Designed miniproteins, single chains, continued (5). Designs and how they scored, part 37

Each design is a single chain, and the fold is of that chain. pLDDT is the mean over its residues in the fold that is shown.

## One batch from the design tools (miniprotein)

Design m17263
Fold by ESMFold2-Fast:
Order: sequence, then C-alpha cells, then structure tokens
Structure m17263 (fold): chain A 129 residues (1-129)
Amino acid sequence: MEIREARDEDQPAIQALDPDALSITSLRNLGGTVLVVLADGEVVGFVSLFVEGDEGVLSDFRVDPRYRGKGVGRALLNAALERAKELGLTRVRLEAPPSAVPFYESQGFKEVGPSPRDPSLSVFEKELE
C-alpha cells in the first residue's frame, strides 16, 4: 500500500470516490494538499488537508468500500496527521457524520460540538505531538 501526494492525473479517481470533493487545484490554492492511497496501482482512498492559521482542516476523507475495515483509512489518516506536523500545525479539525464518530474517536479525536454550518455533523479535533 502506497501513500503519496496526489498528482493532477489522480483527479478522475478522486472524483469517482467523491464527486463533491474539492479539487486538487482548489486545495493547493488554500495552501493545502491531497494525499492518495494506492493498492495494486489503483487509487483506493484520499484525504484533503488545508491550513487555517495554526490548524489543519481535513475537508474530505474517502476510502473505497472494497478496502474499508482493512486499515487503509487509519494509514491514510495517520499520513495526513504526519503531513500536518511537517507543516508545523498544532491541531487537526474535521466534521463527521454520526456513522463516522466511532472511527475518529478510535483514532484519538475528541468531539468539540456541532458544526455551525451543518448541525447533522459534529466537529472533532486532535492535538498534534
């Protein structure tokens, strides 16, 4: 399993996993990055990270359903947290639907309240280092 920064050639695969995801170009314009995970040369997941002050924001996180429950999501999340540390960020934030809450809690994220933009989502944060 390979995890690397997304290339422009990966955009169609990212769009196939999540048609509502911000593009690689949009994330670069926000001072951010997209990481992809590959299995057998195929993009099977991605995570989008952008910077707001001293905080990282995970805007999009998707894993191909065929690869769920196999540690792919954990590896991809850990790569994003490592990237945030490399950028000198002190904290990472994300918004999660109820179905994803057990996953983020198992990865050491803490719920800080409902999303002000979408009350069906909860805001989760993790301190770095």
Scores: mean pLDDT 81

Design m17264
Fold by ESMFold2-Fast:
Structure m17264 (fold): chain A 89 residues (1-89)
Amino acid sequence: SLIQKDVDALEKEIAELRPAAEAGDLEAQRRMAVRLIGLGIGYSLLGDDEKAAEAFAEAARLLSTLPESRAISLLLTFAEGSAKELKAK
């Protein structure tokens, strides 16, 4: 499906960003967090609630380390809420 192709692409992009993000590159962390939210949505649409919850939880962890802004705060709230809801199922 088109969703599966998007998920596969996001997984590859996240893997490529991970070393820089882990080294403390704020731009890489921001890009990775946004892609992890996309990955969480993709997994949820495919019915992989466990993988979706893990992706949202990882996004929330990254977003919590970034400098505060309205956009980061909104994304963090969404990622935390989505991870908690999916883990409760």
Scores: mean pLDDT 86

Design m17265
Fold by ESMFold2-Fast:
Structure m17265 (fold): chain A 92 residues (1-92)
Amino acid sequence: APPQLSYEEMAELLDEVIEKIRKGELSLEELRELLERLIANLETSDDPRARRMAEMLRGLLENLDQLSREQILGALEFLRTVVEALARSAAA
């Protein structure tokens, strides 16, 4: 099934989440819910790249309680870079 969010929309959502974390406006519970939604969206795709991103996000979610704010931001910024690259590749 096609994902409900495009790669561009996922990149925009990640940018918003990163900014909210930097401002202290996002709770750990809200971050968990957002990551679960992104994972569910990516898992509906038959694209192996999307499934790989879902695995990475599951790993982040599972270790969220053990990660510092800087580690969480670094992981999300890396994912945002990957998603942006995929958006560019998908735009034929």
Scores: mean pLDDT 76

Design m17266
Fold by ESMFold2-Fast:
Structure m17266 (fold): chain A 119 residues (1-119)
Amino acid sequence: MDALLEAAFQAFKTNTPSGLFFSADGAFVLKGEKVGDTVAEEDVDLGFTQAQLDAVTLADFREAVEAFLAGVPAEEVSPRVAPLLRLLEYMARHNAALAAARAAKDEVAFLQALTQYLE
């Protein structure tokens, strides 16, 4: 499990933040075209800055994944983790494998699908 979580976290740090975020009015907006259907282009406010993304730890990422799979709303997690949970929810809306793994509460399937689509 930890090896899969670390692989997903490394893929997240390498591919997701810098390649997909657009800065608007002091916030980051994710361009949807790269996280699911490539025909869909929409800007999504993730509620955090580049500096906050760069500061994300493996522990923060683990907490976000666990909260996401448990169906915990963003308001019930720490303010540090809430933007990551919103990002995972956004990605799952545009990716059938992530949505299916969440519905099944299958952490292995979720982490494998997340790593595959971020790489």
Scores: mean pLDDT 65

Design m17267
Fold by ESMFold2-Fast:
Structure m17267 (fold): chain A 56 residues (1-56)
Amino acid sequence: MRERILELAAEFGLRPTEEQVEAAARFAKGDERRILELLATSFDIERAREGVAARE
């Protein structure tokens, strides 16, 4: 499942972390569209968090 999630993420220009990939895999349970929605939503939030975390 992770390989499929990473493929979909790459096609949409997303670069999720391992944690985001695993969360999407567990929550979506194989639904590709749901995986993409979760990655898009979580990536947007986590990306903002990483930017803030870099500043501490």
Scores: mean pLDDT 65

Design m17268
Fold by ESMFold2-Fast:
Structure m17268 (fold): chain A 90 residues (1-90)
Amino acid sequence: MQEVVEEVLKIAEEEIRKHPDDPDKVAMEVSIKFDELLQANIDKLTREERMEVGRIVSEMVDIVKESIAQGLSAEETIEKVREKAKELME
C-alpha cells in the first residue's frame, strides 16, 4: 500500500510540473495513471487497501485542484500534496 501511494505522489508531482496552470488536466492525468498503477498492483492489495488508496488519491487530487485554483506555484502545490501524503501514510 505505502509503495503505491509513493508512486501516485511521483505521478502527481510530474503532472503538476507539466500542467502548473491547469488543475483539471492534472486531476485527469493523475486519475488515469493511478488507475493503471492500481491495475498493475491489483493482486498485491486487498479490497480494503484499494479503497484506502483511492481515498488518499482523492484527497491528494483535491489539494492539487484547490492549490492551483488559489494561484500557488507548481512547487508550492507539490509541497502541500507531499505533506498530505506523508500525513496519510503515517
Scores: mean pLDDT 79

Design m17269
Fold by ESMFold2-Fast:
Structure m17269 (fold): chain A 68 residues (1-68)
Amino acid sequence: MVEKAREAARYAAQGNSGKAATLIMEASGADEKGASYGALVARIMALAGEDPETAGLRGLEVAKEASK
């Protein structure tokens, strides 16, 4: 899970939101809408200088919350 979160943050930072959202869905069980929000949060955090693990894990939390 942590490795998928880290990779999701890397893809999100590169602008590959589709791959980031897919990894977030696989790691969290979130729906597509939730995963899209999670990918956006991971991207913003990564671009702000947060490490990929922290950015990705926060993205997973947001994805789960948004999927409810």
Scores: mean pLDDT 82

Design m17270
Fold by ESMFold2-Fast:
Structure m17270 (fold): chain A 78 residues (1-78)
Amino acid sequence: MTFRVGDKVTLTLSNGTVYKGTVTRVEGRLVTVKLDQSVSDLKVGQPVTVTNESGETRRGSIHEVLSDYVVVVSLAPD
């Protein structure tokens, strides 16, 4: 599965919390997501599952929190 700029995604935390966003940048396995709402709960190293518009899921972790609206996710390899 390949993420592309403009893809709509959901980020699901291990506790079941879901955030919606849009992919704004892809650099290998690093995916930058602009969230639809301000979040303060995301931390570097936190496990997340990324789901695309087709319902396909990828495991990853929060690589960097750039702002309350923008996070970088490091995807696990296939």
Scores: mean pLDDT 80

Design m17271
Fold by ESMFold2-Fast:
Structure m17271 (fold): chain A 63 residues (1-63)
Amino acid sequence: GPLELARKAVEAYRQGDTETARKYVEKLIELTGSRVAAAVEVLRAGAELNDPAAGEQVAEMAL
C-alpha cells in the first residue's frame, strides 16, 4: 500500500540511495494521484522509522 512505498523511499534515502528514493516517490505519487498525499505518507513513514528529518527530505521530493 502507500505507506509501504513511503517506507521504501525513506529507507533508500537513509541508505544514501537518493535515485531509488525518487523512484519510490514517483510510484507513490502515481498510486495516490496527489503529490500532497504522497508527501503526507512519506512524513508518516519517517516518523515510524524514528527519522523525521529523512521523512521531511523525501517529502520535498514529492512536492
Scores: mean pLDDT 88

Design m17272
Fold by ESMFold2-Fast:
Structure m17272 (fold): chain A 72 residues (1-72)
Amino acid sequence: STIERTIERFGEELKLGLIEKLGLSEEEAQKLADEFRRRLRETHERRGVVTAEDIAEAAKEAVEKGKEILKK
């Protein structure tokens, strides 16, 4: 479906950003991208829609978690 392809694409973009811009390991970036995709799928199942705001909020939380990993 179009929504699944969109979620997968944004998840891959998030993973690359976490690795290339924040310096996270592939393993940690994959975990955060998987959580991001899971949250958006749950949002779609619950509301029947995923908005740009939902995507931005989920991405922001993943970036914040990534920054916390790097502080240690």
Scores: mean pLDDT 85

Design m17273
Fold by ESMFold2-Fast:
Order: sequence, then structure tokens, then C-alpha cells
Structure m17273 (fold): chain A 70 residues (1-70)
Amino acid sequence: VIDKVRELGRKLNVPEETLELAIQMVQAFADGDADRVEELSKQLASLPPEHRELAGRLVAAGIKEILEEK
């Protein structure tokens, strides 16, 4: 899952800091860590609009992949 999110981020030329935040969000979701999801959501909301859209797209792709793993 993480590797696919990272590949998509590189294909979309997402800044490394934004990509790592998106990956951390996907991992927190996979772990069921609601507190960390909330904290990371606030960090993502502080990004420039264009980076925030890219991060949201990466998170959505990662969550979809987790749900489709079986």
C-alpha cells in the first residue's frame, strides 16, 4: 500500500513533505489510530490548497488500496 501511494505521489510530482504526511495519514488509518488521524488532518489542512488536494488524493488512493487488499 505505502509503496503504491509513494509511486503515485512521485508520478504527480508531489513535494516530499506533503507525500510523507499523506503516507503517515494512510498508516494511521490502517492502524486505527484516531488521535493521530486527527492530528495529521490538521497538519494537512495547513498546507497550500494545491498540496492539500494532492495529499487528499494520495490518502484516498491509499485507503482504497487497504480496503481492496482482500
Scores: mean pLDDT 77

Design m17274
Fold by ESMFold2-Fast:
Structure m17274 (fold): chain A 65 residues (1-65)
Amino acid sequence: MEKQKELLEKIRPSLTEEEQKVVDYLIENLGKPVTADDIAEKLGVSRETVVEALKKVQEKIKEYL
């Protein structure tokens, strides 16, 4: 979705380095089904770390909606 990519790119500079990696993966896989487990495996982090990062990303996105 075009709007989702723009929102993710806009919030990226306000995120931590770990959260930015999660956002980069989401941008690369826009329009594809992606799970927290897929992101955790690709980044070599725990699923819990990905879930926390996704919550922060969602909080930032809500500020722009």
Scores: mean pLDDT 78

Design m17275
Fold by ESMFold2-Fast:
Structure m17275 (fold): chain A 89 residues (1-89)
Amino acid sequence: SSIDERMREKIKEAEEIRERLRGLLRTRDLPEDLRLALELQIISLTGQIVVARSLLEKNAPDATKQAQIDGLEGEIRRAEELIAAAERA
């Protein structure tokens, strides 16, 4: 379905931004509090990706899938804010 395609696209976007956070942790000498925030956001993104994949596998209702897409959108936005903070550090 079109919502399943949108969720797969959002999972891919979340995986790509998670790799950007991992890259920053490997290449940047970040303040301890910011390093911890990036590590926690990677954990959060990983959990939300697992949930999204489970909803696809179990053929969850479209409303449930849409709520998870919205959740991933929020997690991606938080990750973008952290990337911006890390680039300024």
Scores: mean pLDDT 91

Design m17276
Fold by ESMFold2-Fast:
Structure m17276 (fold): chain A 75 residues (1-75)
Amino acid sequence: MEELRKEAVEAAAKAAEAHAAGDYETARQHAQRYSEAIEKLREALEKAGYSEEEIRRTINEVTLEALEAAAKAAP
């Protein structure tokens, strides 16, 4: 699960970096990777027996980390 969280944050940062560089195809690929990582993380948490509230809290935390990483990658 921590690996999926890391993947989501890295994907968001790389998407923002590629977009800032004008590489929209690479940005789209990393944006897709972000979405897939978030979906897999949600599924993994659900399968591990976490409550819906716990899953929401974790996804929100990862989303905030991803936004911060994206902002740093594309100032």
Scores: mean pLDDT 85

Design m17277
Fold by ESMFold2-Fast:
Structure m17277 (fold): chain A 90 residues (1-90)
Amino acid sequence: MTPAERALRALRILGRKYKEAIENGDKEVAKTLSEMIFEFSDLVRKATPEQLEEALREFIERLEHKIKTSKNPKVQEALREVVEELRRLL
């Protein structure tokens, strides 16, 4: 799997979780995931192909920080599942 394919798969994981949150009516989860999608897209856009693995690692750290600072257990659970799936891409 190329670094670019890993980045695309990461975006698909985030998009899937976003759709699940919308379908479940979890407005705060959906909002948080949309913010994380835009943040990751910006990281990928600014990265060279050689920096994409580093960008993914940095993004996972940002997600883990968001889990620690969130007061919503549903947000924490959704982001934890995303982190677990993203770590499998490394």
Scores: mean pLDDT 86

Design m17278
Fold by ESMFold2-Fast:
Structure m17278 (fold): chain A 80 residues (1-80)
Amino acid sequence: SPLEVLKELREKDPELAEQIEKAANMLLSDDPETQEKARELLLKIAEKYPEGVKAVAELLSQSPNPRVQELARKLLEEIE
């Protein structure tokens, strides 16, 4: 499950987990510039740790906010 992946990441690499969590929180912003920067950061992190970023994106795709859902789905498509 996505939550289990994030839990394991936090135990093994807390700094990376914090970076991913911070970027995910930025993606929840109502500022389009902040959202775009968050997407770029998550894609950069995905180059090194795709599983952690995919887990966060899967959780965000379940957001009650349709805009956040769309951004999360696009992120999942870009990670491949």
Scores: mean pLDDT 80

Design m17279
Fold by ESMFold2-Fast:
Structure m17279 (fold): chain A 100 residues (1-100)
Amino acid sequence: SEEVKLMQEILEELKKFLEEMKKIYEKDPNAIEKLKEMVETLKKLLEKAKESFKNYPKLVEFLDKAIERLDEAYKAKTSEEILEIVEELVEEVEEELERL
C-alpha cells in the first residue's frame, strides 16, 4: 500500500539519522549539544514531512507522536538517553510496519 511505502521512507530516514548520531557519540560521548542539534534537525524534517503527507491521517498521527518523542529527547540529560529515545522510536516504526 502507499501508506506502507511512505512509512518505510520515514523509517529509512530515522535509521540514517540514528547512524549519524551514533557516529557523533563514538567520537565524543559528551557531545550532548551536537546530538540535541541533530534531534532539532530531525524534528524539522518530520514537521516538513507532515505537509507532504497531509492526505494520510495515520501517517500524520505517527509523525505527531514521533515529534513528541524528539521533544523528550531534546530534554534528556545524557547522550545515552537521547540515543535510547531515538532507537526506541525506530523500533516503534518497525513494529507498526510489521502489523500493516
Scores: mean pLDDT 83

Design m17280
Fold by ESMFold2-Fast:
Structure m17280 (fold): chain A 98 residues (1-98)
Amino acid sequence: IEPKPTEEAIRHLKEALEHLKKARDYAKQGKFDEAIKHVEEALDHLHRAAEITGDPRLVFLAIGAVEAINDLKRGNYEAAIEGIERLIKQVEELIKEY
């Protein structure tokens, strides 16, 4: 059975959420390279969900993920962790609306 577009979008949002949670946990452990990789994976899933749904909220979430990657790369670790935690909450709330 081919998944419906909405079901595919929800799958991508759930994958983004799991990668954001892993990124948070790695960043809190000081494993910033691993944290960056997981935020980049979350970003890919957010972009795919945005393409499927046309939901502009997903574009803003993707911008937030880019900001978190930039904060991690620049050594702004506290700002990056706070940004990732905010993204986790926003993705969880968005999934409930689908």
Scores: mean pLDDT 88

Design m17281
Fold by ESMFold2-Fast:
Structure m17281 (fold): chain A 70 residues (1-70)
Amino acid sequence: MEEAAIAAGRRAAEVVFEDNPDLSEEAKKQVREILERAGRDVAAAHAAGQTGANGGVIYKEENGKLVKVP
């Protein structure tokens, strides 16, 4: 699960790079890290077996960002 979620984030980064080929290597690295992190967070929530308020992790979108709601 975690590996698949990270791979999905990495694939999303490749799409961003195709749309923005002028990105610096540092910017590309940052985008990859952000999307891989998001994938890991999703996988961790899934592994916990709950995305609800009962000890699981709820993600909601605020200003285009995924925010953990404990």
Scores: mean pLDDT 64

Design m17282
Fold by ESMFold2-Fast:
Structure m17282 (fold): chain A 97 residues (1-97)
Amino acid sequence: MAEEEARRLGEEMRRAVITFVKDPDKGAEELDKVGERLLEAVKRDPEVGRLGVEYVNEGVTRAVREINEKLSDEDPSRVAGAAIRGIGVAVDALISL
């Protein structure tokens, strides 16, 4: 159960990072929602929170890989910005553990 919730957060993070590269305003809203859910998970259940941080970091890595493979002409600074924002969500949650 805990791992399934954490995996869903990771998948939502992957989608949010990809969305941010294509539509920064919409992507920022999606990233904020993932961050809020991850912080609530940390406060409710530290085990789900720890797994959530791991899967969210994996989600960012998977998104960057997908962008590089499918969107090679995308602005590298925008891709870096999206990744930094995603990592920031994970770091904020980790500090709150």
Scores: mean pLDDT 80

Design m17283
Fold by ESMFold2-Fast:
Structure m17283 (fold): chain A 116 residues (1-116)
Amino acid sequence: MTTVRVHVVVETSPRDGKTFISVVALLVDADGRSTLVDLWFDEKGDKEAVIERVRALLREALARGLTVTLVYINTDTGERREWVVRSEEDLEAAVAALREILAPVKLEPAPVLRPK
């Protein structure tokens, strides 16, 4: 069966030492082949924007009758968490767990617009 995987990846850029979050949505077919469906980066250090993006992707997958797996990966610590989302109750539980896990992650505050 076709499933959706939503990856929330926390990583620190080796170029500038800044910690950022990316959200990747993958469509996984019955043969295990993955196709990139959506890629989004939080450039503002706003954890609530990440949470809302994840919630929107999970709800869209559920609305299409698909099972979706939320995956958290911290590349600096090697921490990985997975949640299988099959209902609105699973969705809100996964989002709450993600918010808790992101709480200790230090992101830079949104930069004031500076002339480049």
Scores: mean pLDDT 75

Design m17284
Fold by ESMFold2-Fast:
Structure m17284 (fold): chain A 74 residues (1-74)
Amino acid sequence: SAMKKKKIEEEYKQKEEEIRKLLAEADRLVQQAAELLRQNSQEGQELLIEAGELIQEAVKKREEAKKEVEEKLK
């Protein structure tokens, strides 16, 4: 139905925005890590790990969004 499709599209758009925010935060942490690593700081390595975790969360959210669209369109 048209209403079912619209709801799925709105939920997918919300998840895309969440994914974009996670990737933007990861990019910010990578930039901060680069500065700290130039200072030979262990904190730079910790920020890279945190950025990696955010990227993995973004990947997971994208996969979940795809599965939900596939299941709801059956």
Scores: mean pLDDT 81

Design m17285
Fold by ESMFold2-Fast:
Structure m17285 (fold): chain A 63 residues (1-63)
Amino acid sequence: MDERIRRAAESLGLPEEAIETLLAMARPLYDDPAALRAFVRDFFRRFTDASEEQIEAALALLG
């Protein structure tokens, strides 16, 4: 899961420090795919200027 989240975040241009923060916050949610996906989507909306289309494409990398 770490690699999938990293690839999603890198696809939206997040810097390494933001990716490490995202991973630390997301790890407790790995047993809940719906909560994980909702959290990562909200993180991308808050910390990127990406469109909804770009965010959904990035979320597809989670599986």
Scores: mean pLDDT 83

Design m17286
Fold by ESMFold2-Fast:
Structure m17286 (fold): chain A 91 residues (1-91)
Amino acid sequence: SDNEEALEKVIEGMDKMAETSDPKTQELIERLKEEYRKALEALKEGDEEKLKETLERILELLTEYGLLNSNEEEREHLKEMEKKIKEELEK
């Protein structure tokens, strides 16, 4: 349940990321939100394979986001998300 709450908070945080965004970054945020929704669904269903696949896609999209975003606060938030996702993938 703690992981579900964590993913829901990340989805909420993406709305704040969108506020700083040019059109390219906005499109990437929408793709990220979709993959996080899929991850949350997989987690609720206990689908470990689907969860792993969605987390791997999220890491790919976060890397792309980091290349587009020059905001320091958003970069620190991105690094924290990448760290948590990598920790889940290594379990």
Scores: mean pLDDT 69

Design m17287
Fold by ESMFold2-Fast:
Structure m17287 (fold): chain A 68 residues (1-68)
Amino acid sequence: SNEEDGKRAEEAGIRAAEEGDGAAAATASHQAMLSGNKEGGLRAAEAVERAGHRVAAEAGRRSTDKYG
């Protein structure tokens, strides 16, 4: 179903972002939209953004610990 396709793409996008593979994360979001599930595609894109934000926050904390 479109909902399941969108959810799979969201999960793939989160995983790719966590592994540092932005290209795979972008591809997962695009594939969700191609399935005709706009909401699934948007959720995948937002999940990638949130995963990227969390990685950036962690890098900031590590920088503070290392240089502060």
Scores: mean pLDDT 62

Design m17288
Fold by ESMFold2-Fast:
Structure m17288 (fold): chain A 79 residues (1-79)
Amino acid sequence: SAAEIEAGIAEMERAKAIARELYEQGLISEEELQRILELVDRGIAALKAGDLATYRETHAELDRLFAGIAWRIVERQEA
């Protein structure tokens, strides 16, 4: 539905905002920021095209990247 597409786009835009905040705080590299931005753009394009397979793949890769960032942040705080 249009509402589900809008919700998915809002989620992707939130991921972009979080990535920018992490970069400004020095918690991720410029390369990591650019990769997340590329995946967000791909996810939004997939949602607009109704390509749920590409959207799911892109979402899974974003989840994996953010999980890795979260583990690295925890490790930095414990070091």
Scores: mean pLDDT 86

Design m17289
Fold by ESMFold2-Fast:
Structure m17289 (fold): chain A 68 residues (1-68)
Amino acid sequence: FSLLGKGKYKGAIVTIRGDTIYVLGAGLNDEELQEALLKELRAQGLPVKDVVYAGQEGVADVFKIVRE
């Protein structure tokens, strides 16, 4: 998992663009993935209030980062 672009998280490819997270190939449901992303961002020291599922775009699950 990388804050500055593309990474892998538990088999999924994760890409962050600003406050938008794109996830490809996740075996997790949206709630599990939302919680996992929130925990990871906080573990990396980001002041994140929430991560909200924003829907699907093509084959990617899209999440929005809500800053504190």
Scores: mean pLDDT 70

Design m17290
Fold by ESMFold2-Fast:
Structure m17290 (fold): chain A 98 residues (1-98)
Amino acid sequence: SRVEAAARLVGEMFPEFSEEEQRYIGELLVKLGYAPLNPVYIFIAAEAYRLKKENPSISKEELKEKVFKKAKEKFPEVPEELLRELVEDVVNYLFESS
């Protein structure tokens, strides 16, 4: 399954996540229609999930800015507009599915 393939890659990049968390992030990526095996998409989804889990009271706006900053630092070669679009979609999904 695409979810299982994505979850496996999430686990390889973020071994600190549980199997359940890895599957959730994989499902999120497939749900949003992104290429679930792309490391940029995996990083943004995993980091957004992690930051929200560590601070459940974080606002959507604050989470978007924190994830965007980390993604920009990690992938400076990726266009800023694309990173903002990916962050927007992931963060909105996390708040709507909570």
Scores: mean pLDDT 82

Design m17291
Fold by ESMFold2-Fast:
Structure m17291 (fold): chain A 73 residues (1-73)
Amino acid sequence: YLEEIAKDGQAALDRMTPEQRAALEAAYKADPSLVFAPPEEIRRLADELGISPRQLRIALWGLAAKDTLEAAK
């Protein structure tokens, strides 16, 4: 469940450049509500980062799942 989502997110991050990954992680840390952003905002951020909106969504869900798993410790 959450572990699977975190693994899918990690796979999406692994397919990004180090620069894209760092930028996405920084954006998520600055605004965790980004995971709930409407499709239009996801498209804009994906275009800015040079990745697909689908890849961005999977990576964001993975980061949120990882944070949830760490909080559950």
Scores: mean pLDDT 77

Design m17292
Fold by ESMFold2-Fast:
Formats: structure tokens, C-alpha cells, sequence
Structure m17292 (fold): chain A 100 residues (1-100)
């Protein structure tokens, strides 16, 4: 499944970038992934589809990434700024409150 491989690679990319000393790029990729996950979770909750099969959830994630890429990028940038200002723990707390 090409979509599953894309997701696995996406999750691994921040870790590989950090190993290469590309800490800022790693953080940007992590912020993007967390933003995409937040939007996916919100969409699943809104449609009462929390028990979607993995295949359907991955398809929905791809649709969100394609249709709402600008929103994901804007949310990722905001999370990155919060991490730089408050550190990762406090940034994630504030981010989760904002995306509710």
C-alpha cells in the first residue's frame, strides 16, 4: 500500500533529519505531521468516525493533506513558533487547546 509507505516515511523523516544534524528541518517536519494528525483527529471526531478501519483513515488523511494543505502549513508554522517561544511541552499543550 503506497499510502501506508508514505505515512511510515513521513513519520521517520524528522528522526533521520535530526540524526543528520538538520534539527530545524526535523522540527519543521514534526510540526507538519502533528498538524496533519490534529486535523485528521478533528475530522474523525466531527463525523463520529473514530472506529474507521486503518485503510479508510489513511485515505481520509491523504484527502485532508491534498485539500487542506494550506491550513496544515499555517498550523505547522504556528506550532513551530510556539515550540521556539515556549519549548516543546508547553507548545503542545497550547496547540492542543487551540485545535479543539
Amino acid sequence: DELREKVEKMVEEPFELEKQGKKEEALEKLAYILSLQALLKKELEKNNKLELPEEEALKLMEEIEKERKEEIEKLAKKLLELIKEKGPVEALKEFHEEVK
Scores: mean pLDDT 74

Design m17293
Fold by ESMFold2-Fast:
Structure m17293 (fold): chain A 82 residues (1-82)
Amino acid sequence: SIEEIIDKIIEALKEYKKKNPEKKFYSKEELINYLKENKKKINISDEGIESMVNDFFEEKKKEEVSIDEFIEYLEKKKKELK
């Protein structure tokens, strides 16, 4: 389900943050590339990753974002599906 995909994206993002504890901000390209590296575990297409990340950056109107901001966005999006 799409909720399961969102949960797997959130988990991948938490792992990324844990591996890079000193990095506070991420570009659109960095997040897209990281999620594409994990696409098989998430069970999502490259196009799905690009669409989701592009929608998030368009909503925020920022060039760089924190992983926590992206996780909050995804949790809100998941709640809207119920």
Scores: mean pLDDT 84

Design m17294
Fold by ESMFold2-Fast:
Formats: C-alpha cells, sequence, structure tokens
Structure m17294 (fold): chain A 74 residues (1-74)
C-alpha cells in the first residue's frame, strides 16, 4: 500500500525532531549508541523475516538508525 509507505517515510523523516530522539540525545553518548545498536539488531532480524511493504519499512528504519549512530559517533 503506497499510502502507508509514504506516511511511514514522513514519520521517519520527522524522527530527528521528535521528543524520543531528544531524550536519546540527553543520555551519555556511549549509552545512546548502545541503545541504537540494540534497535538496529532488532530491525535487521525483522527485515530478514519480512517481505514487500514490511521489508521496505524495515529498510527505512535501519537506514535511519545507521545514520543516527554515524552522527553520534562523530
Amino acid sequence: DEEKLAEFEKKIAEFPKSESYALLKSLPRDEAIALLQQALDYYKQKRAQSTGLLKQMADLIIKLIEELIAELSK
């Protein structure tokens, strides 16, 4: 469903402005990275079990988490 994917893509793009991400950035750097790495491992497992729309959604989440880890690691 193209509408669901587009809505999800918008939410992913808005995540860096969310209260959840602001809370994550308030943690010690190593702790924030460890939580993101745990989430990355979870979504990589979900991606392996998924097809179609769910796989595309998992790909977007994985890319976001990898970008956030890279940003915090600078």
Scores: mean pLDDT 82

Design m17295
Fold by ESMFold2-Fast:
Structure m17295 (fold): chain A 85 residues (1-85)
Amino acid sequence: KLEEAIKLVREAKRILEPNRDNPLAARAIRLLESAIRHLEKGDVASARADLSGAALLLEKLKEQGVEGAEEALKLVEEALEILEE
């Protein structure tokens, strides 16, 4: 299950990466990178905090019509659901 969450977060980052020149997208990408590092260490609580922060930024990016933000948000929300166990 932890490996499934990591895969979803990596995919969200991949989808969002072309938008790195957007400051909000760059911040979201950094939070996704932080979440991956925490998950690799088994620190689920810190990863959940990072992913929650990324989700807030992704909602703003989605409202701004940034391509890939809606799909990345969906993947982050799926990862958060997996980590609720």
Scores: mean pLDDT 87

Design m17296
Fold by ESMFold2-Fast:
Structure m17296 (fold): chain A 106 residues (1-106)
Amino acid sequence: SKEDIIKRMEEIVKELQALIAAETDPLKRAGLELILREVERLLEFLKENKDVLPLSVMERALEDAERALELAREMLRETDPTRAVALAIGATLLIIGALIDLELHS
């Protein structure tokens, strides 16, 4: 349901907040904060446009948010700073793409 999608998105926000709170590396924290900011923007759009958005479009947005969380966790395990930055950018762009998809279908 649309309500279940919103609840899962809220859980993803909480998971990202927990990862930020536990992270001591300033580069990785900055990457997590970029991802969190875009996920929070995506969640706000979903909540505001829930009544007009098709369920399938909201499901795609959740899939992209789940993938962004996966990339965030991969970034935290990465020892190469260049690769860590690339993962953070990739996760951020996934969420921006999801937001554009939602805006085109609202």
Scores: mean pLDDT 89

